# Designs tried in a protein design run: designed miniproteins, single chains, continued (4). Part 92

Each design is a single chain, and the fold is of that chain. pLDDT is the mean over its residues in the fold that is shown.

## One batch from the design tools (miniprotein)

Design m15187
Fold by ESMFold2-Fast:
Structure m15187 (fold): chain A 96 residues (1-96)
Amino acid sequence: SAQEQRALALVEQDFENMEEVIERLEATKDPLEKAKDLLVAMAIYETIRLLSRILSPEQRREVLRRLKELLKRFSKVANRPSLGEKILRDLDEVEA
């Protein structure tokens, strides 16, 4: 549908934005800048999760797979394994 095509385009943009945030987190030494980028990353994550609900089951599965890989990198950079584990559990519940 046109709605699914639009949602996919927005998800692709959000994945690009997430990659940029992760790259900034990897490069940043300032704790306050890191804290700000962590909040931005969480907002992008929530937007992707919300948009995935509009997608077909096959498209949603692919998006969630990509999101899980990004969240593994994110939790490593953020040095918050427990946060990464919680987000992955939340995504598994949404996928089920």
Scores: mean pLDDT 75

Design m15188
Fold by ESMFold2-Fast:
Order: sequence, then C-alpha cells, then structure tokens
Structure m15188 (fold): chain A 70 residues (1-70)
Amino acid sequence: MKAEELKKRAEKARERLELVKKGIETGDEELFKEGLIAEDDWEGAKEMAKNSLENMEKYVKRLEAEAKKA
C-alpha cells in the first residue's frame, strides 16, 4: 500500500523528468510541455526547465530512494 504508492509516484516522476531531459536534449517544445506545466511560451518553458532540472532530478531520486526503502 504505502510502498506501492511510493513506487508509482517515483515511476511517474521519473517519466516526467525523462520527458524534460529529452526536450532539452532535442529542443522538442512538446516534450517540455508534457514534462512541465503546459505553457505557450516556449522560451519561458525552456528557461524554467533549465533552472529546475537539478531540483527535479533530486526530487525524483528522493522518491525512488523512499520507494526502495519502503
């Protein structure tokens, strides 16, 4: 229950992080929109992704660690 819930959250967060990473790597606007809050401002979305990437990675790793520990 608690462990399964954490595992699902970690998996979902990982998927979103990978979309953001692919968007940065390929310059794909759609991947940014899927990984982040939907925004019509491509430049703003890209800037937000770059500034938040480290925090997103830390968050995902924390969820994954908690899921494994649980």
Scores: mean pLDDT 66

Design m15189
Fold by ESMFold2-Fast:
Structure m15189 (fold): chain A 70 residues (1-70)
Amino acid sequence: MSAVQKAVELLKKAGLSRAQAKKIAPELVKLVREGKLQKAIELLKKAGLSDDQANVLVGEIATAVIREEL
C-alpha cells in the first residue's frame, strides 16, 4: 500500500469523508516526506482533527513513507 493510500485510510478512520481524505492525503504525505512534521500537524488540525489525532496520524504516515522508500 502506498503512503498516500495509507493516509487516506487513516484520515477516514479519524472521521474525514473519502473526498476530504483524498484531497488532504497527497499534501500531508508531501509535508511528511520533506520533514515538515509541524506543518503536517497544522494541516490536520485545520481539517478538524484534534492535536492528539494529528500527532498520531503524522507518526503513522512517517512510518508508511519510510517503508515505501525502502
Scores: mean pLDDT 81

Design m15190
Fold by ESMFold2-Fast:
Structure m15190 (fold): chain A 78 residues (1-78)
Amino acid sequence: AEETAERIEELFREGRVEEALELLRRELERYTSELEAEIEVGLVLLVYGVALASGASEEEAREEAARFARRLLLEAAR
């Protein structure tokens, strides 16, 4: 989970948002249901969108999404 969380953060930093979200979904499915994983990925997208709507830069929004994704994955892997 930790190593995958680090890779997801790297993908977000690289601007590879779609790949980061797909990796998050697949890893979450190992610990949660498909529906729960989809909802959690949706929440990460919401965090990203809200950051942008609030005036954050693309880089700042990706960083916020990455931090939230990390928290979700590490919580699910407990």
Scores: mean pLDDT 83

Design m15191
Fold by ESMFold2-Fast:
Structure m15191 (fold): chain A 90 residues (1-90)
Amino acid sequence: SQNQIDTIQQLIQRGRDYINQGDIQGGIQVMYQIADVMRDMGMDDDSQRVMNSVDQGRSYLDQGNNDQARRFIGGGISYADSVVQRQRRS
């Protein structure tokens, strides 16, 4: 659905804003929402890729490694953006 792609795009922008503010936990919460919308669209592989980035980011955050946590969450947001760009060109 175009509306679901637009929702993911809005969530990507929100996730980037959280990461830019240093709110890694906010970025993680947005990633869960992106993965949920992707799953609802039948994009199970893309949803799982986003969730793998969340799991790695959370693991580093739990270790107190905020730089690695930010890298993995940022990587997942960038991956979600690539998915949106792919869908808009289709």
Scores: mean pLDDT 88

Design m15192
Fold by ESMFold2-Fast:
Structure m15192 (fold): chain A 82 residues (1-82)
Amino acid sequence: SLSEAIKKAEEFLKEKGLEVRAPTPEEWGRIVKLLMKLLNLKNISEVFSLPYPVWLAALAYVRGEISEEEMKKLIEEFEKLL
């Protein structure tokens, strides 16, 4: 469920010692481009419809806190919970 995916994302961030601050404009641009390519999205509005845990995984990768492979694995795990 979405609530389970959110809890898993929050636990992941806490375990990694990550503070979720609002993304900078540069981080937003990188997240949007990354998710559009990774998920083959055609419109920017589709990015803003993605579940919160997917955004958190992309943000952590953009900040250099996890690898691309770890980010992809987290997104797949979150999609299975939805």
Scores: mean pLDDT 73

Design m15193
Fold by ESMFold2-Fast:
Structure m15193 (fold): chain A 72 residues (1-72)
Amino acid sequence: MLSPEELKKRATELLTKYIEKIAKEKNLSKEEVDKYLAYAKQLVDFTVSNLDNPEIRKKFYEAIEELEKALK
């Protein structure tokens, strides 16, 4: 079982890779990429701090699985 810190690191890493992939495919500007990365960090921070909510926890794990699939 991953610690909250490890989960946060893993989710941030996956989201960063996904945003970089989309940025390359869509030719996004550095400003747009930085904006999406900042937003992703805020979402991960919020979700990890609310993992005591079963609904948020379930959706978070589902989102990580879908993100891993999208990066394969």
Scores: mean pLDDT 78

Design m15194
Fold by ESMFold2-Fast:
Structure m15194 (fold): chain A 73 residues (1-73)
Amino acid sequence: SSILEELKRLSKTRPDQTKAFEEAFLRHTLELGLEPTQELAERVMEAVLPLLKAGASNEEIAAKVREVLESLA
């Protein structure tokens, strides 16, 4: 998918931010009792992708990941 291609690109150009996304996603899915599926990850990535592209801070990325996951819980 286009989202997976963009994530692969970002992992090379912005590794710290992609790691922040991955860590926040896993942490918050566990806290909220959600199953960390690929489908859920893609939904969250779609919402967070503009922040990743804009070079947002790790804190902003983590906060947005939590916000999106809370809306789905």
Scores: mean pLDDT 78

Design m15195
Fold by ESMFold2-Fast:
Structure m15195 (fold): chain A 78 residues (1-78)
Amino acid sequence: SRGERLTDLWDKIQQGKATEEELYEFFKLVVELLKRQGWSRERIKTALRNLADTARRQGVDEEDVEKALEKALEEIDK
């Protein structure tokens, strides 16, 4: 399920072990969830930036976080 996959990806992020592809998948799933809940684009973007900050603090590669975040932000406008 999407919930189980979100939990698995979040655990990897908290362990500092997520890849760029896993970060992008996580951000994309979060965007889909928040869009369904009627969140504004600006609020979703803020949530993604906060999640990216958490990933960086947990030791995920900074370049991987930046690339995944930028790609996910582009998806919000679709």
Scores: mean pLDDT 87

Design m15196
Fold by ESMFold2-Fast:
Structure m15196 (fold): chain A 69 residues (1-69)
Amino acid sequence: SMRTRNMIMGQRMVRQVNDDGRRISDVVRDLRNRYSDSTTRRIVRYASQMQRDQQRRDTGQQMYQSMNQ
């Protein structure tokens, strides 16, 4: 389902930022190149929520703000 895909992509974004050291802006750009703006926003919201749940609130807030750039 689209919801499951968006959650998997959000989890992948979390790993790319936290484990691979990728910039949030670079990951968002890659998502926008592959998906609609609406889908990208949903993926980033999932990633932001996962970061908050993992007590990484500052990174989660930066992910949320990246959707408006």
Scores: mean pLDDT 82

Design m15197
Fold by ESMFold2-Fast:
Structure m15197 (fold): chain A 75 residues (1-75)
Amino acid sequence: SLALSLEFARLLKKHLEKTGDPQKAVEEAKKEMESRGIKVEIKSLEIKGDTLTVTAEVSIDGRTFEVTVKVKLPK
């Protein structure tokens, strides 16, 4: 859903700013969503130029959605 995609993007940006590491940012964003009862399965993680693209399946209340999020890498 759009709301889940926006929340995942927000968490990725937050953790990218804290860690400077795309892999750690994805892991921390996943943990934060899972702490809220949202299951996250990362399907792909791709870095192209200054852009991190993450595709994930997110599940809440027995419903599953595919989300794709693009965020800019920090400097």
Scores: mean pLDDT 82

Design m15198
Fold by ESMFold2-Fast:
Structure m15198 (fold): chain A 98 residues (1-98)
Amino acid sequence: SLEEAYEALKKDGFTASLKELEEIIKKAMEKGKEVAEKSENTEEDAEKAHLVAYKTFLEELKKKNALSELERKLLELYKESEEKFIEELRELLRRAQA
């Protein structure tokens, strides 16, 4: 539930209210929808929309100091280069499966 997610984030240092978390999620979803609406609705465009929503979610969590070290690193890589972010994400996913 959202309440369970909120309690987990508070343990990671999230100091914002439940209402602020709801607004962060809403903003992330709105950014994803904006990308999806501008696309030709291909599978690749859907993946890009999801990535933009996730990036926005991480950026808003960073403002509230609620990111893990890994998520903070991924957000920094995304800001520098989308290509570099994708490559680093693939490597991290390989390590997580090992």
Scores: mean pLDDT 62

Design m15199
Fold by ESMFold2-Fast:
Structure m15199 (fold): chain A 78 residues (1-78)
Amino acid sequence: EQEKIDQLAKASYEAALKAGFSEEEAKFIGKVAKSAPNLEQAGTYGVKGAKSIGLSRGNPEAGEKAAKEIEKEYEKLK
């Protein structure tokens, strides 16, 4: 389980970078996902983190794009 959580955290970081988030923002989104107690919550935390940071930076489209990619990566791992 931890190995899959770590994979999803890395995927969340990569999805955030592809969506146009900064390195620091992408690392934060990855850390939030990695802090989750299980794989399902890691997906939820990554999605919510991406959407929240997107809104805070005035770029909700980047947040939605990253969240969609994180959801796809979670589906591959479950």
Scores: mean pLDDT 81

Design m15200
Fold by ESMFold2-Fast:
Structure m15200 (fold): chain A 98 residues (1-98)
Amino acid sequence: MEEVEKAVERLRETARRAIELAKQADKLGLTEEARAVIEAAKNLLEASPEDMPSKATELALELARLAKAMGKVDKELAKQAEETASQILDLAGELRAA
């Protein structure tokens, strides 16, 4: 119970971080990839706890696409996007296991 609540809150915080990364990517010209990440993050933030694992997986996939595109423009931002995607997948796994 407490572990699920902590995973939900960490996942919401990580989704907000994903939105900030996407805003930085948009300023660098990756408007399509940034928009996809922002939409997926909003869907996760609006999701019920039972739907969060699937929405988190969708966000992680969009972050991975953003990271691949960003790797040609900003390697450090690409690394942050990859690390954020990994964190989201780990948290989604915790929610599925609970």
Scores: mean pLDDT 84

Design m15201
Fold by ESMFold2-Fast:
Structure m15201 (fold): chain A 76 residues (1-76)
Amino acid sequence: MLYEVSALVRGREAAEAVVALIESRGGEVKAVIELSPGVYGVIALVEAEDEEAARRLVEEIRAIPGTQSAEVREAD
């Protein structure tokens, strides 16, 4: 199933780490947007077997230093 992952991240290095993690899991990063100086929004699409698999990726993203929030929802 296809899921949308979104993250709010402080710092360029943290944003790059989030992108690398998502891509390492076969996700497609759709956007990396600097929302304010040093604060980045990351949006990606990830195919996962179920919502629990997608949630595990979100927990790994949240473990990256500088991640302020991360969430997942089912994509249409």
Scores: mean pLDDT 84

Design m15202
Fold by ESMFold2-Fast:
Structure m15202 (fold): chain A 81 residues (1-81)
Amino acid sequence: MKEKIEATKKKLEEEFKKLVERHQKGRDIAMKAIENEFKKNPLTPEQIEELRKNIEDAQKEVEKSLEDFKKKYETILKNLE
């Protein structure tokens, strides 16, 4: 029984790590694209502020997804104890 519980915890940890890694890669890609675009076409402060708002909206959706997964993950772990 203990070995089965440990195996399940490890699988959940790996799945959570993969989810976090995917979201991190998404952020890195977005940041790199912004930096590249800014180097080619310098934006005004007003345009930068507009872009920031659009990115914040997208980031909130990602954060909701991660928070929901974390809550489910914690519930599963608690049930395994």
Scores: mean pLDDT 72

Design m15203
Fold by ESMFold2-Fast:
Structure m15203 (fold): chain A 77 residues (1-77)
Amino acid sequence: DIDRGIADILLAMGDLLERQGKFEEAVRWYEKAAELYEKSGDKEGAKIAYQRASRVYRDGLGDEEKAEELEKKANEL
């Protein structure tokens, strides 16, 4: 599955950027990964990506509202 393979790469890029403290970039890659995991039917991959994005929004960016939105999205998959 091409979409799942690309999602795995985007998730890894998000992890790399988060480790570098590039939180705004990290959440963009995590959100793209989640969308591609959903498109490929990989609900578990999508949940992980949304959960990681949510954590970065809360802890890295101080965006509690966006964090809660993504947690809800992950739980509905």
Scores: mean pLDDT 86

Design m15204
Fold by ESMFold2-Fast:
Structure m15204 (fold): chain A 78 residues (1-78)
Amino acid sequence: LYKPNEKIRKVIKEVTGKDELSGSELYRALFEYVLKKGLLDKETGTINIKGTPLGEVAGKDTLTLSDLLSVIMKNSTE
């Protein structure tokens, strides 16, 4: 089970209203957030996170789908 750091925890709480999630629930919640906000460009696979809590955590304006998983992994410990 991944233990997100405080920055990722804030994103999770904003998206799901929950303080703790399993790894699969965490991935699902963040992907659902991206879809609901219309941040994913399906043609390019690019996620626009500028001005979102994910942008603050990643320190970037855009991510790829692979980068999204990497951000979760880098900001979580088991």
Scores: mean pLDDT 66

Design m15205
Fold by ESMFold2-Fast:
Structure m15205 (fold): chain A 76 residues (1-76)
Amino acid sequence: NLEKAKSLLLAARFLPELSEELLKEIAEYLNQLDDKEFESLKPYLQLLPEAVQQQLLNSPYLSEEVKKKLAELLAS
């Protein structure tokens, strides 16, 4: 799941916005990661366009715990 998340995030960095399907897929992989795995994604998440970062933060597909981690990570 970590490698799937990395691959999708690397692809997403060139997109102006995520499709609903891709947004859901990325969110599902992020929800399955432990704290250390999620923290290892920091450089990948920070490379995303701001619009894409906001889509993830506002997504109904991310758990509240993952949304909080993502918000804290992106604020750094």
Scores: mean pLDDT 82

Design m15206
Fold by ESMFold2-Fast:
Structure m15206 (fold): chain A 88 residues (1-88)
Amino acid sequence: MIDSRGVTKDGKQILIIEAYSPEDVGYALEMGRGTLENLPSIEKVIILVPSLDSPIAKKAIELGASDEVKESDKITVLTPEQLKEYLS
């Protein structure tokens, strides 16, 4: 699991966590939730997945992450292509 920080085109600070296995997803979500609670500058967490149909993405959604970018959704799963568009 790898984490990094980004800024969206609308100026929101985000945490990006790459998940490579379904087991990594649990830790990624715990890290993401902790980051949102403890770092008020971070407005969203992105769990970066290889595809939305992957077991990794399905596990993240099962554990409470959103599969759609919404203002109210603080933890979202995105593919690298979707992340690139979100940051542009």
Scores: mean pLDDT 76

Design m15207
Fold by ESMFold2-Fast:
Structure m15207 (fold): chain A 121 residues (1-121)
Amino acid sequence: MTALQKTFLDALVDLLNKIPGLTASVDGDTITVTYDDTPEAQAKADEVKKILESSKLLEVSRDGLTLTIKIVADDEALSSILAAEELVELLEKLGELAGVPEEELEAYKAAILAAARADIA
């Protein structure tokens, strides 16, 4: 697992857990998100799915009240600044959905870019 991959998964789990009605956990390269059986939680889960599906680096599937998010790009593809920039854009959209402060989003962005630079150094 690359530093970028690990840093992204850690940030994504943290952001998803800040969205009301969603609970996220990580196991290796896979994130599992369970959401409440309410219209509000389902709408947030649908927005999360749409945002994450916009990336070719990720595979997103839904089974009942569970979303499964998996990184499908290999370590070489993830060892690029362009991949880091794509992942930063996903975190920005999710951070807006989660209602996190701009300062917290800037910290996630900085961590992702630092991890990407470490992977290529």
Scores: mean pLDDT 80

Design m15208
Fold by ESMFold2-Fast:
Structure m15208 (fold): chain A 72 residues (1-72)
Amino acid sequence: SPQEQSLSEAQRIVESLNLTPADQAQLLGYVQAIVNQDDPQTALSELLSYLDSIGRSDAVDDFLVALKNVLE
């Protein structure tokens, strides 16, 4: 499904960033909310803000591509 593909691609991005387990869990929580359509625009905003807060705004475009099919 598009949801399973987007989740798998986003998980791969998170793994590639070599983050702490806490930062990985936080990002995956936002990704899961987006994939589940649980207030996905707010979850996307929080994901992007979190990436900026940890100095990983370089990953924003990769996440947007991975999540394209589950975003509005």
Scores: mean pLDDT 85

Design m15209
Fold by ESMFold2-Fast:
Structure m15209 (fold): chain A 81 residues (1-81)
Amino acid sequence: MELTEEQKEKIREDIRLWIDEKKLDLSEEEREELVERATEAVVKTYLELQKDPSATSKEVQEALLQTIEEVVKEFLEELKK
């Protein structure tokens, strides 16, 4: 149930594009850290959802998006402290 390196790279690319579209006020280093944290959280959430055979692709997509939003929110709150 581990994702392949190719699948992880695609997830990382999608997350990077999503974060870039938000135009967050982040340094390049902070953006890289956020992308890494979000990618790890998304991979973990995806693997948990794959254990549930009843989960629809829509439910998976919604859960992954929520995971990204939560990681971004936590990261931005940490930066303000």
Scores: mean pLDDT 76

Design m15210
Fold by ESMFold2-Fast:
Structure m15210 (fold): chain A 80 residues (1-80)
Amino acid sequence: LSPAEFAAVVEALVRRRAPTLSPEQQAALAYLAGRAIEEGRVPSEEEIRAWVEANVPAERRAEILALMLAFAAELRAALA
């Protein structure tokens, strides 16, 4: 995939999921999508966990982490 093709796939998947998500969940997906496009790769599970621990309140971490890991898996499958 070219960088433009990679970005188009990521943006299409965000657009599909975003309408059903809360603003907080949308912000988490936007971060993950932005990092994926910027780096030309899907962030690792470790990188996602580190971001959640730094940026998400403790009571919301399990929910946001599960969402981000599911989205990362969907991105990896679509880009394979």
Scores: mean pLDDT 84

Design m15211
Fold by ESMFold2-Fast:
Structure m15211 (fold): chain A 61 residues (1-61)
Amino acid sequence: SAGERAREAARRAGELGDGAGAATASHQAFKNGDVEGAREGAEAARRAGDEAAYRTGLRSA
């Protein structure tokens, strides 16, 4: 289903540090009524954002 696909995309995006991809997948899950998938996507996006910020800090120091 669309929700299952969105959850899988969010999980994969999170693992790759792709915050934008995770956010997009979360939005699609929510639109398809998959609240749990949307929550997982939002969490993955947040973690990916934290990781990106950390790496940016290291490079710009």
Scores: mean pLDDT 67

Design m15212
Fold by ESMFold2-Fast:
Structure m15212 (fold): chain A 84 residues (1-84)
Amino acid sequence: KKEIEELKKKANEYKTEADKLVAQIRDLMAQGREAAKKAKTPEEAAKIFRDYRDQVLPLDQAFRDAVKKYGEYKKKAEELEKEL
């Protein structure tokens, strides 16, 4: 039972990290969208989005890693719980 609880706790820690990263990505994308509204051409807007996307890229990678770890720990907990 304690092993399943520890795995669920680890899964929740990674879920919390993923939720935090999603909020940070959302804020950066909102800033990029607001900046793009002030662009005079579609090409200028695209360049603004690209610059903000480059800032999002490391956060997106960390988010994907957190989601993967969440899934791994959740699956291990579920497999052990089904064998009880």
Scores: mean pLDDT 82

Design m15213
Fold by ESMFold2-Fast:
Structure m15213 (fold): chain A 77 residues (1-77)
Amino acid sequence: MSEEEKLLLKAFDETLKEEMEIINSIKDKKEKIKALRDLYRGLKRMAEGYKKAGFNELAEKLEEKAKEVEEEIKKLE
C-alpha cells in the first residue's frame, strides 16, 4: 500500500469510527438500519471508485469495512 493509500485509509478509519458512534446513538431500530444501509452503500461506492483508480489495497480494505457494516445490519434484522 502506498503512503497516499495509508493516509486515506487512516482518514476513513477515523471518519467511520465517528459515523458508527453517531449510528450507535440512534435508538429507533428502523432509523439505525437505514443509517447502516446508507453507510454500506457509501463504502461500496468508494471501494469501486478507488479500485478503478488503481488503489486496489485501499478498495479491498473499504470492501472489508462494508462487509462489517452488512453483518451489523443482519444482526438487527
Scores: mean pLDDT 83

Design m15214
Fold by ESMFold2-Fast:
Structure m15214 (fold): chain A 80 residues (1-80)
Amino acid sequence: SDKEIIEKIFKLLERIVAGEEVSEEELKEAEKLINSIKDPELKFILSGGLIEALKAHYEGDYAKAREIFEETKKKVEEVL
């Protein structure tokens, strides 16, 4: 279900904002899961949130990654 996918993506985002290493295989699986979401608005929000949080993570800006994750959670809650 879309909710189960959201929970998995949120767990991945928690690791990203904590500065934890995430493998390319995990990122590819996350992209696959997001692409299987039926709600186009949820798909757009999660895809954007993941991309922007990863960008901040690669730049070492974990505070910015956390802000992106919190905003992504709010947007998801508004759609659910």
Scores: mean pLDDT 87

Design m15215
Fold by ESMFold2-Fast:
Formats: C-alpha cells, structure tokens, sequence
Structure m15215 (fold): chain A 74 residues (1-74)
C-alpha cells in the first residue's frame, strides 16, 4: 500500500499531468472525451512508475514520472 507521502506525491503528479494533457489536447484539437482517455492512461502510467520506483527502493522523482507518463500516452 502507498504511504500518505506517496499519495500526496501522486496528487501533485496527477495535477501536473492534467495540466499538460489539457494543454496538449487543446493544441492538437482533441475532443474532451479523447482528452479524458489520454489523462486516464497518463494516471495509470504514473501509478505504475511510482510502484516501480518503490519496488526498486528508489526515491520518487516527480519530474521524471511526469515526463515518462506523458511519453507513454503521446
């Protein structure tokens, strides 16, 4: 299970992903529905990346996770 600190870290990452996906969707002329699908995929990717970092005993790097999650959905 995630700690409170890890959950708060995910909320910060999720906020950044929402802003980035929204900006990209507007630039590409995507529908609200298409944007929501991309955002959902980005959140799942971020959760996976956090779990991988935890399993490896590595610190959660917010900038790296945001960047990698966005790359997985573009």
Amino acid sequence: AWSEEERLTFLRIASRLADEVDAWAKEKGLSQEERDVLLHKAFLAAKELINQAKAAGKPIDEDRIVEEALERVK
Scores: mean pLDDT 83

Design m15216
Fold by ESMFold2-Fast:
Structure m15216 (fold): chain A 81 residues (1-81)
Amino acid sequence: GAGGTTAAGAAALELSKLSGEKLTGSGDRYRAEIKANGETVAVGGRTVEEGEALAELPGVSAEDVARAAAQGARAGYESGG
C-alpha cells in the first residue's frame, strides 16, 4: 500500500512511551529491515524521519495522526515481533 496520512514518527514516539527507551533498540532494528523493503512498510515500524514527512501532508491532523499511529504501531509491532 501507499504511504498513507499516518505519521510513523508519531508511532515511533508512542512506541517509545509504551516500551520506554527499549524501543530505541527495537525501532532501530525494524528501521533497517523495513527500509530494505522500501515503501512496503505502512504501520508501526517506520522511522521518525519518515514519519515527519508524512505528518506535513495537508489534511493530516496531528491528533488523528497520533491516535492512528498508536494503534498502527501496536499492529506493526506485533507483526514484526
Scores: mean pLDDT 41

Design m15217
Fold by ESMFold2-Fast:
Structure m15217 (fold): chain A 68 residues (1-68)
Amino acid sequence: DPKEKVLSYLRDVLKASDEEIEWVEKALNGEEVPPWAALQVMFAAHQLGLKKVAAEGLERYIKEAEKE
């Protein structure tokens, strides 16, 4: 599961906080999130070689940043 791999990377490698992980999980579920959470999905997915998830995270980051 790409979602589980992204969340595990954030928890185990980046040592992300529980709050940060909750926001990234919401981003992975297609929920509205701050731009940084979508960007974090892109970064983690890119590091894991999950190209589709990384591209979707980047598109969402751009969309959320445009709501400024």
Scores: mean pLDDT 80

Design m15218
Fold by ESMFold2-Fast:
Structure m15218 (fold): chain A 99 residues (1-99)
Amino acid sequence: GLQSLAAELALKALEALLKGDELEYEIYLGLLRIVVGVAKLIGDERTVEVGELLIEALEAFAKGDLEKAIELFEKALELTTDEKAKEYIEKAIELVKSV
C-alpha cells in the first residue's frame, strides 16, 4: 500500500545519503513527497502523517542531526500500521544507529 511505498522510498533515500549520492537522494525524496501528496488527495491521513515524519527524519539526517532523525523515524514507526512499512522503517533506524 501507500505506507509501504513511502517507507521503501524513505529507506532508499537514506541509503543514497549514506553513499553520498545527492542526486539519488533528491529523486527518492521527491517520489516520497509525491506519495504523501497522493495520500492527501485520497484522504489517507495516517499515510500523510507517517510520510511527513519520514521526510522530516531524512532532512534531519541530511543536516547531521542523527538524534532527531532517529526520534522522527521512531515516531513514524509508532504510527505505521503496515507490516512491510514497519520493516523498512526499522531498517532505516538501524542504518542511522550504525553511523
Scores: mean pLDDT 91

Design m15219
Fold by ESMFold2-Fast:
Structure m15219 (fold): chain A 88 residues (1-88)
Amino acid sequence: MEEEKKKEEEEKLKKKEEILEKSYKETWTEGDEEAFKKTFETFLEHLKEYNESSKEILKILIITAKLLGDEELKEKLEKKLKEVEEKL
């Protein structure tokens, strides 16, 4: 049961990723990409509170990092998400 629920969450994230990828290709500029990467890095360095809101923000940031093709940022975000989930 828990494995199926995790797979459903992963599938929902993939659908959000496809929607964001469409939006990204149609509306985003190079300046937007760089601004987002800087914001994500700053968020990771200054994240002091571990709560449900931080978990949801990290999930969205992971999707965005995947769309930007920033594998290193994605891995940092995924590692931080695990830390937040373990401390909740």
Scores: mean pLDDT 68

Design m15220
Fold by ESMFold2-Fast:
Structure m15220 (fold): chain A 75 residues (1-75)
Amino acid sequence: MEEEEKLREELLRLVNEAAQAYFEDGDIDKARRLVDKALEVLEKLYPEHVEEFRALASDPAGLDAFRAKLVELLS
């Protein structure tokens, strides 16, 4: 469905923007806000996986693992 595709695009965009904010800009607060939004989208698409991603998101340093796991899930 186009709605699901749009949510997947938004999820990837949010996670990529969070990674940019954290690793390139050093903006931890922005990265946390973007990850929180990504988790909301993830819960709509893959509610069975959301707790695993929340665990990775508990520390901004886990963002690289979050991205890797998301890429595997979407493959």
Scores: mean pLDDT 78

Design m15221
Fold by ESMFold2-Fast:
Structure m15221 (fold): chain A 100 residues (1-100)
Amino acid sequence: SLEEKFLEIAKKVTSRDIVAGAWKILETLNDVFVVVSGALSDKHPLSPLLRALLYYIKQEKYDEAIEVIDLIEKRFGPDLTLEKIKEALKNKTLPVKLAY
């Protein structure tokens, strides 16, 4: 399944990949810290999907990154932060400020 593909990618993603992906889409250190912390957490079922998302963003595979966001929102419900990221990926209006 598409989810199994994303979970397999998440297993191979490094902390460096996560940080690089976050800085590619996010403008502020605080936004990067929040997103990176979520991706590195072992306690949340969302975390491996965030790792796959940031990996695809680092690779500039924005269509696949949007597919990860769509899967996250299907499982966990709509999220305004992910919608802002999705719009920025579609329009290539990077980086964005999330205002956490």
Scores: mean pLDDT 81

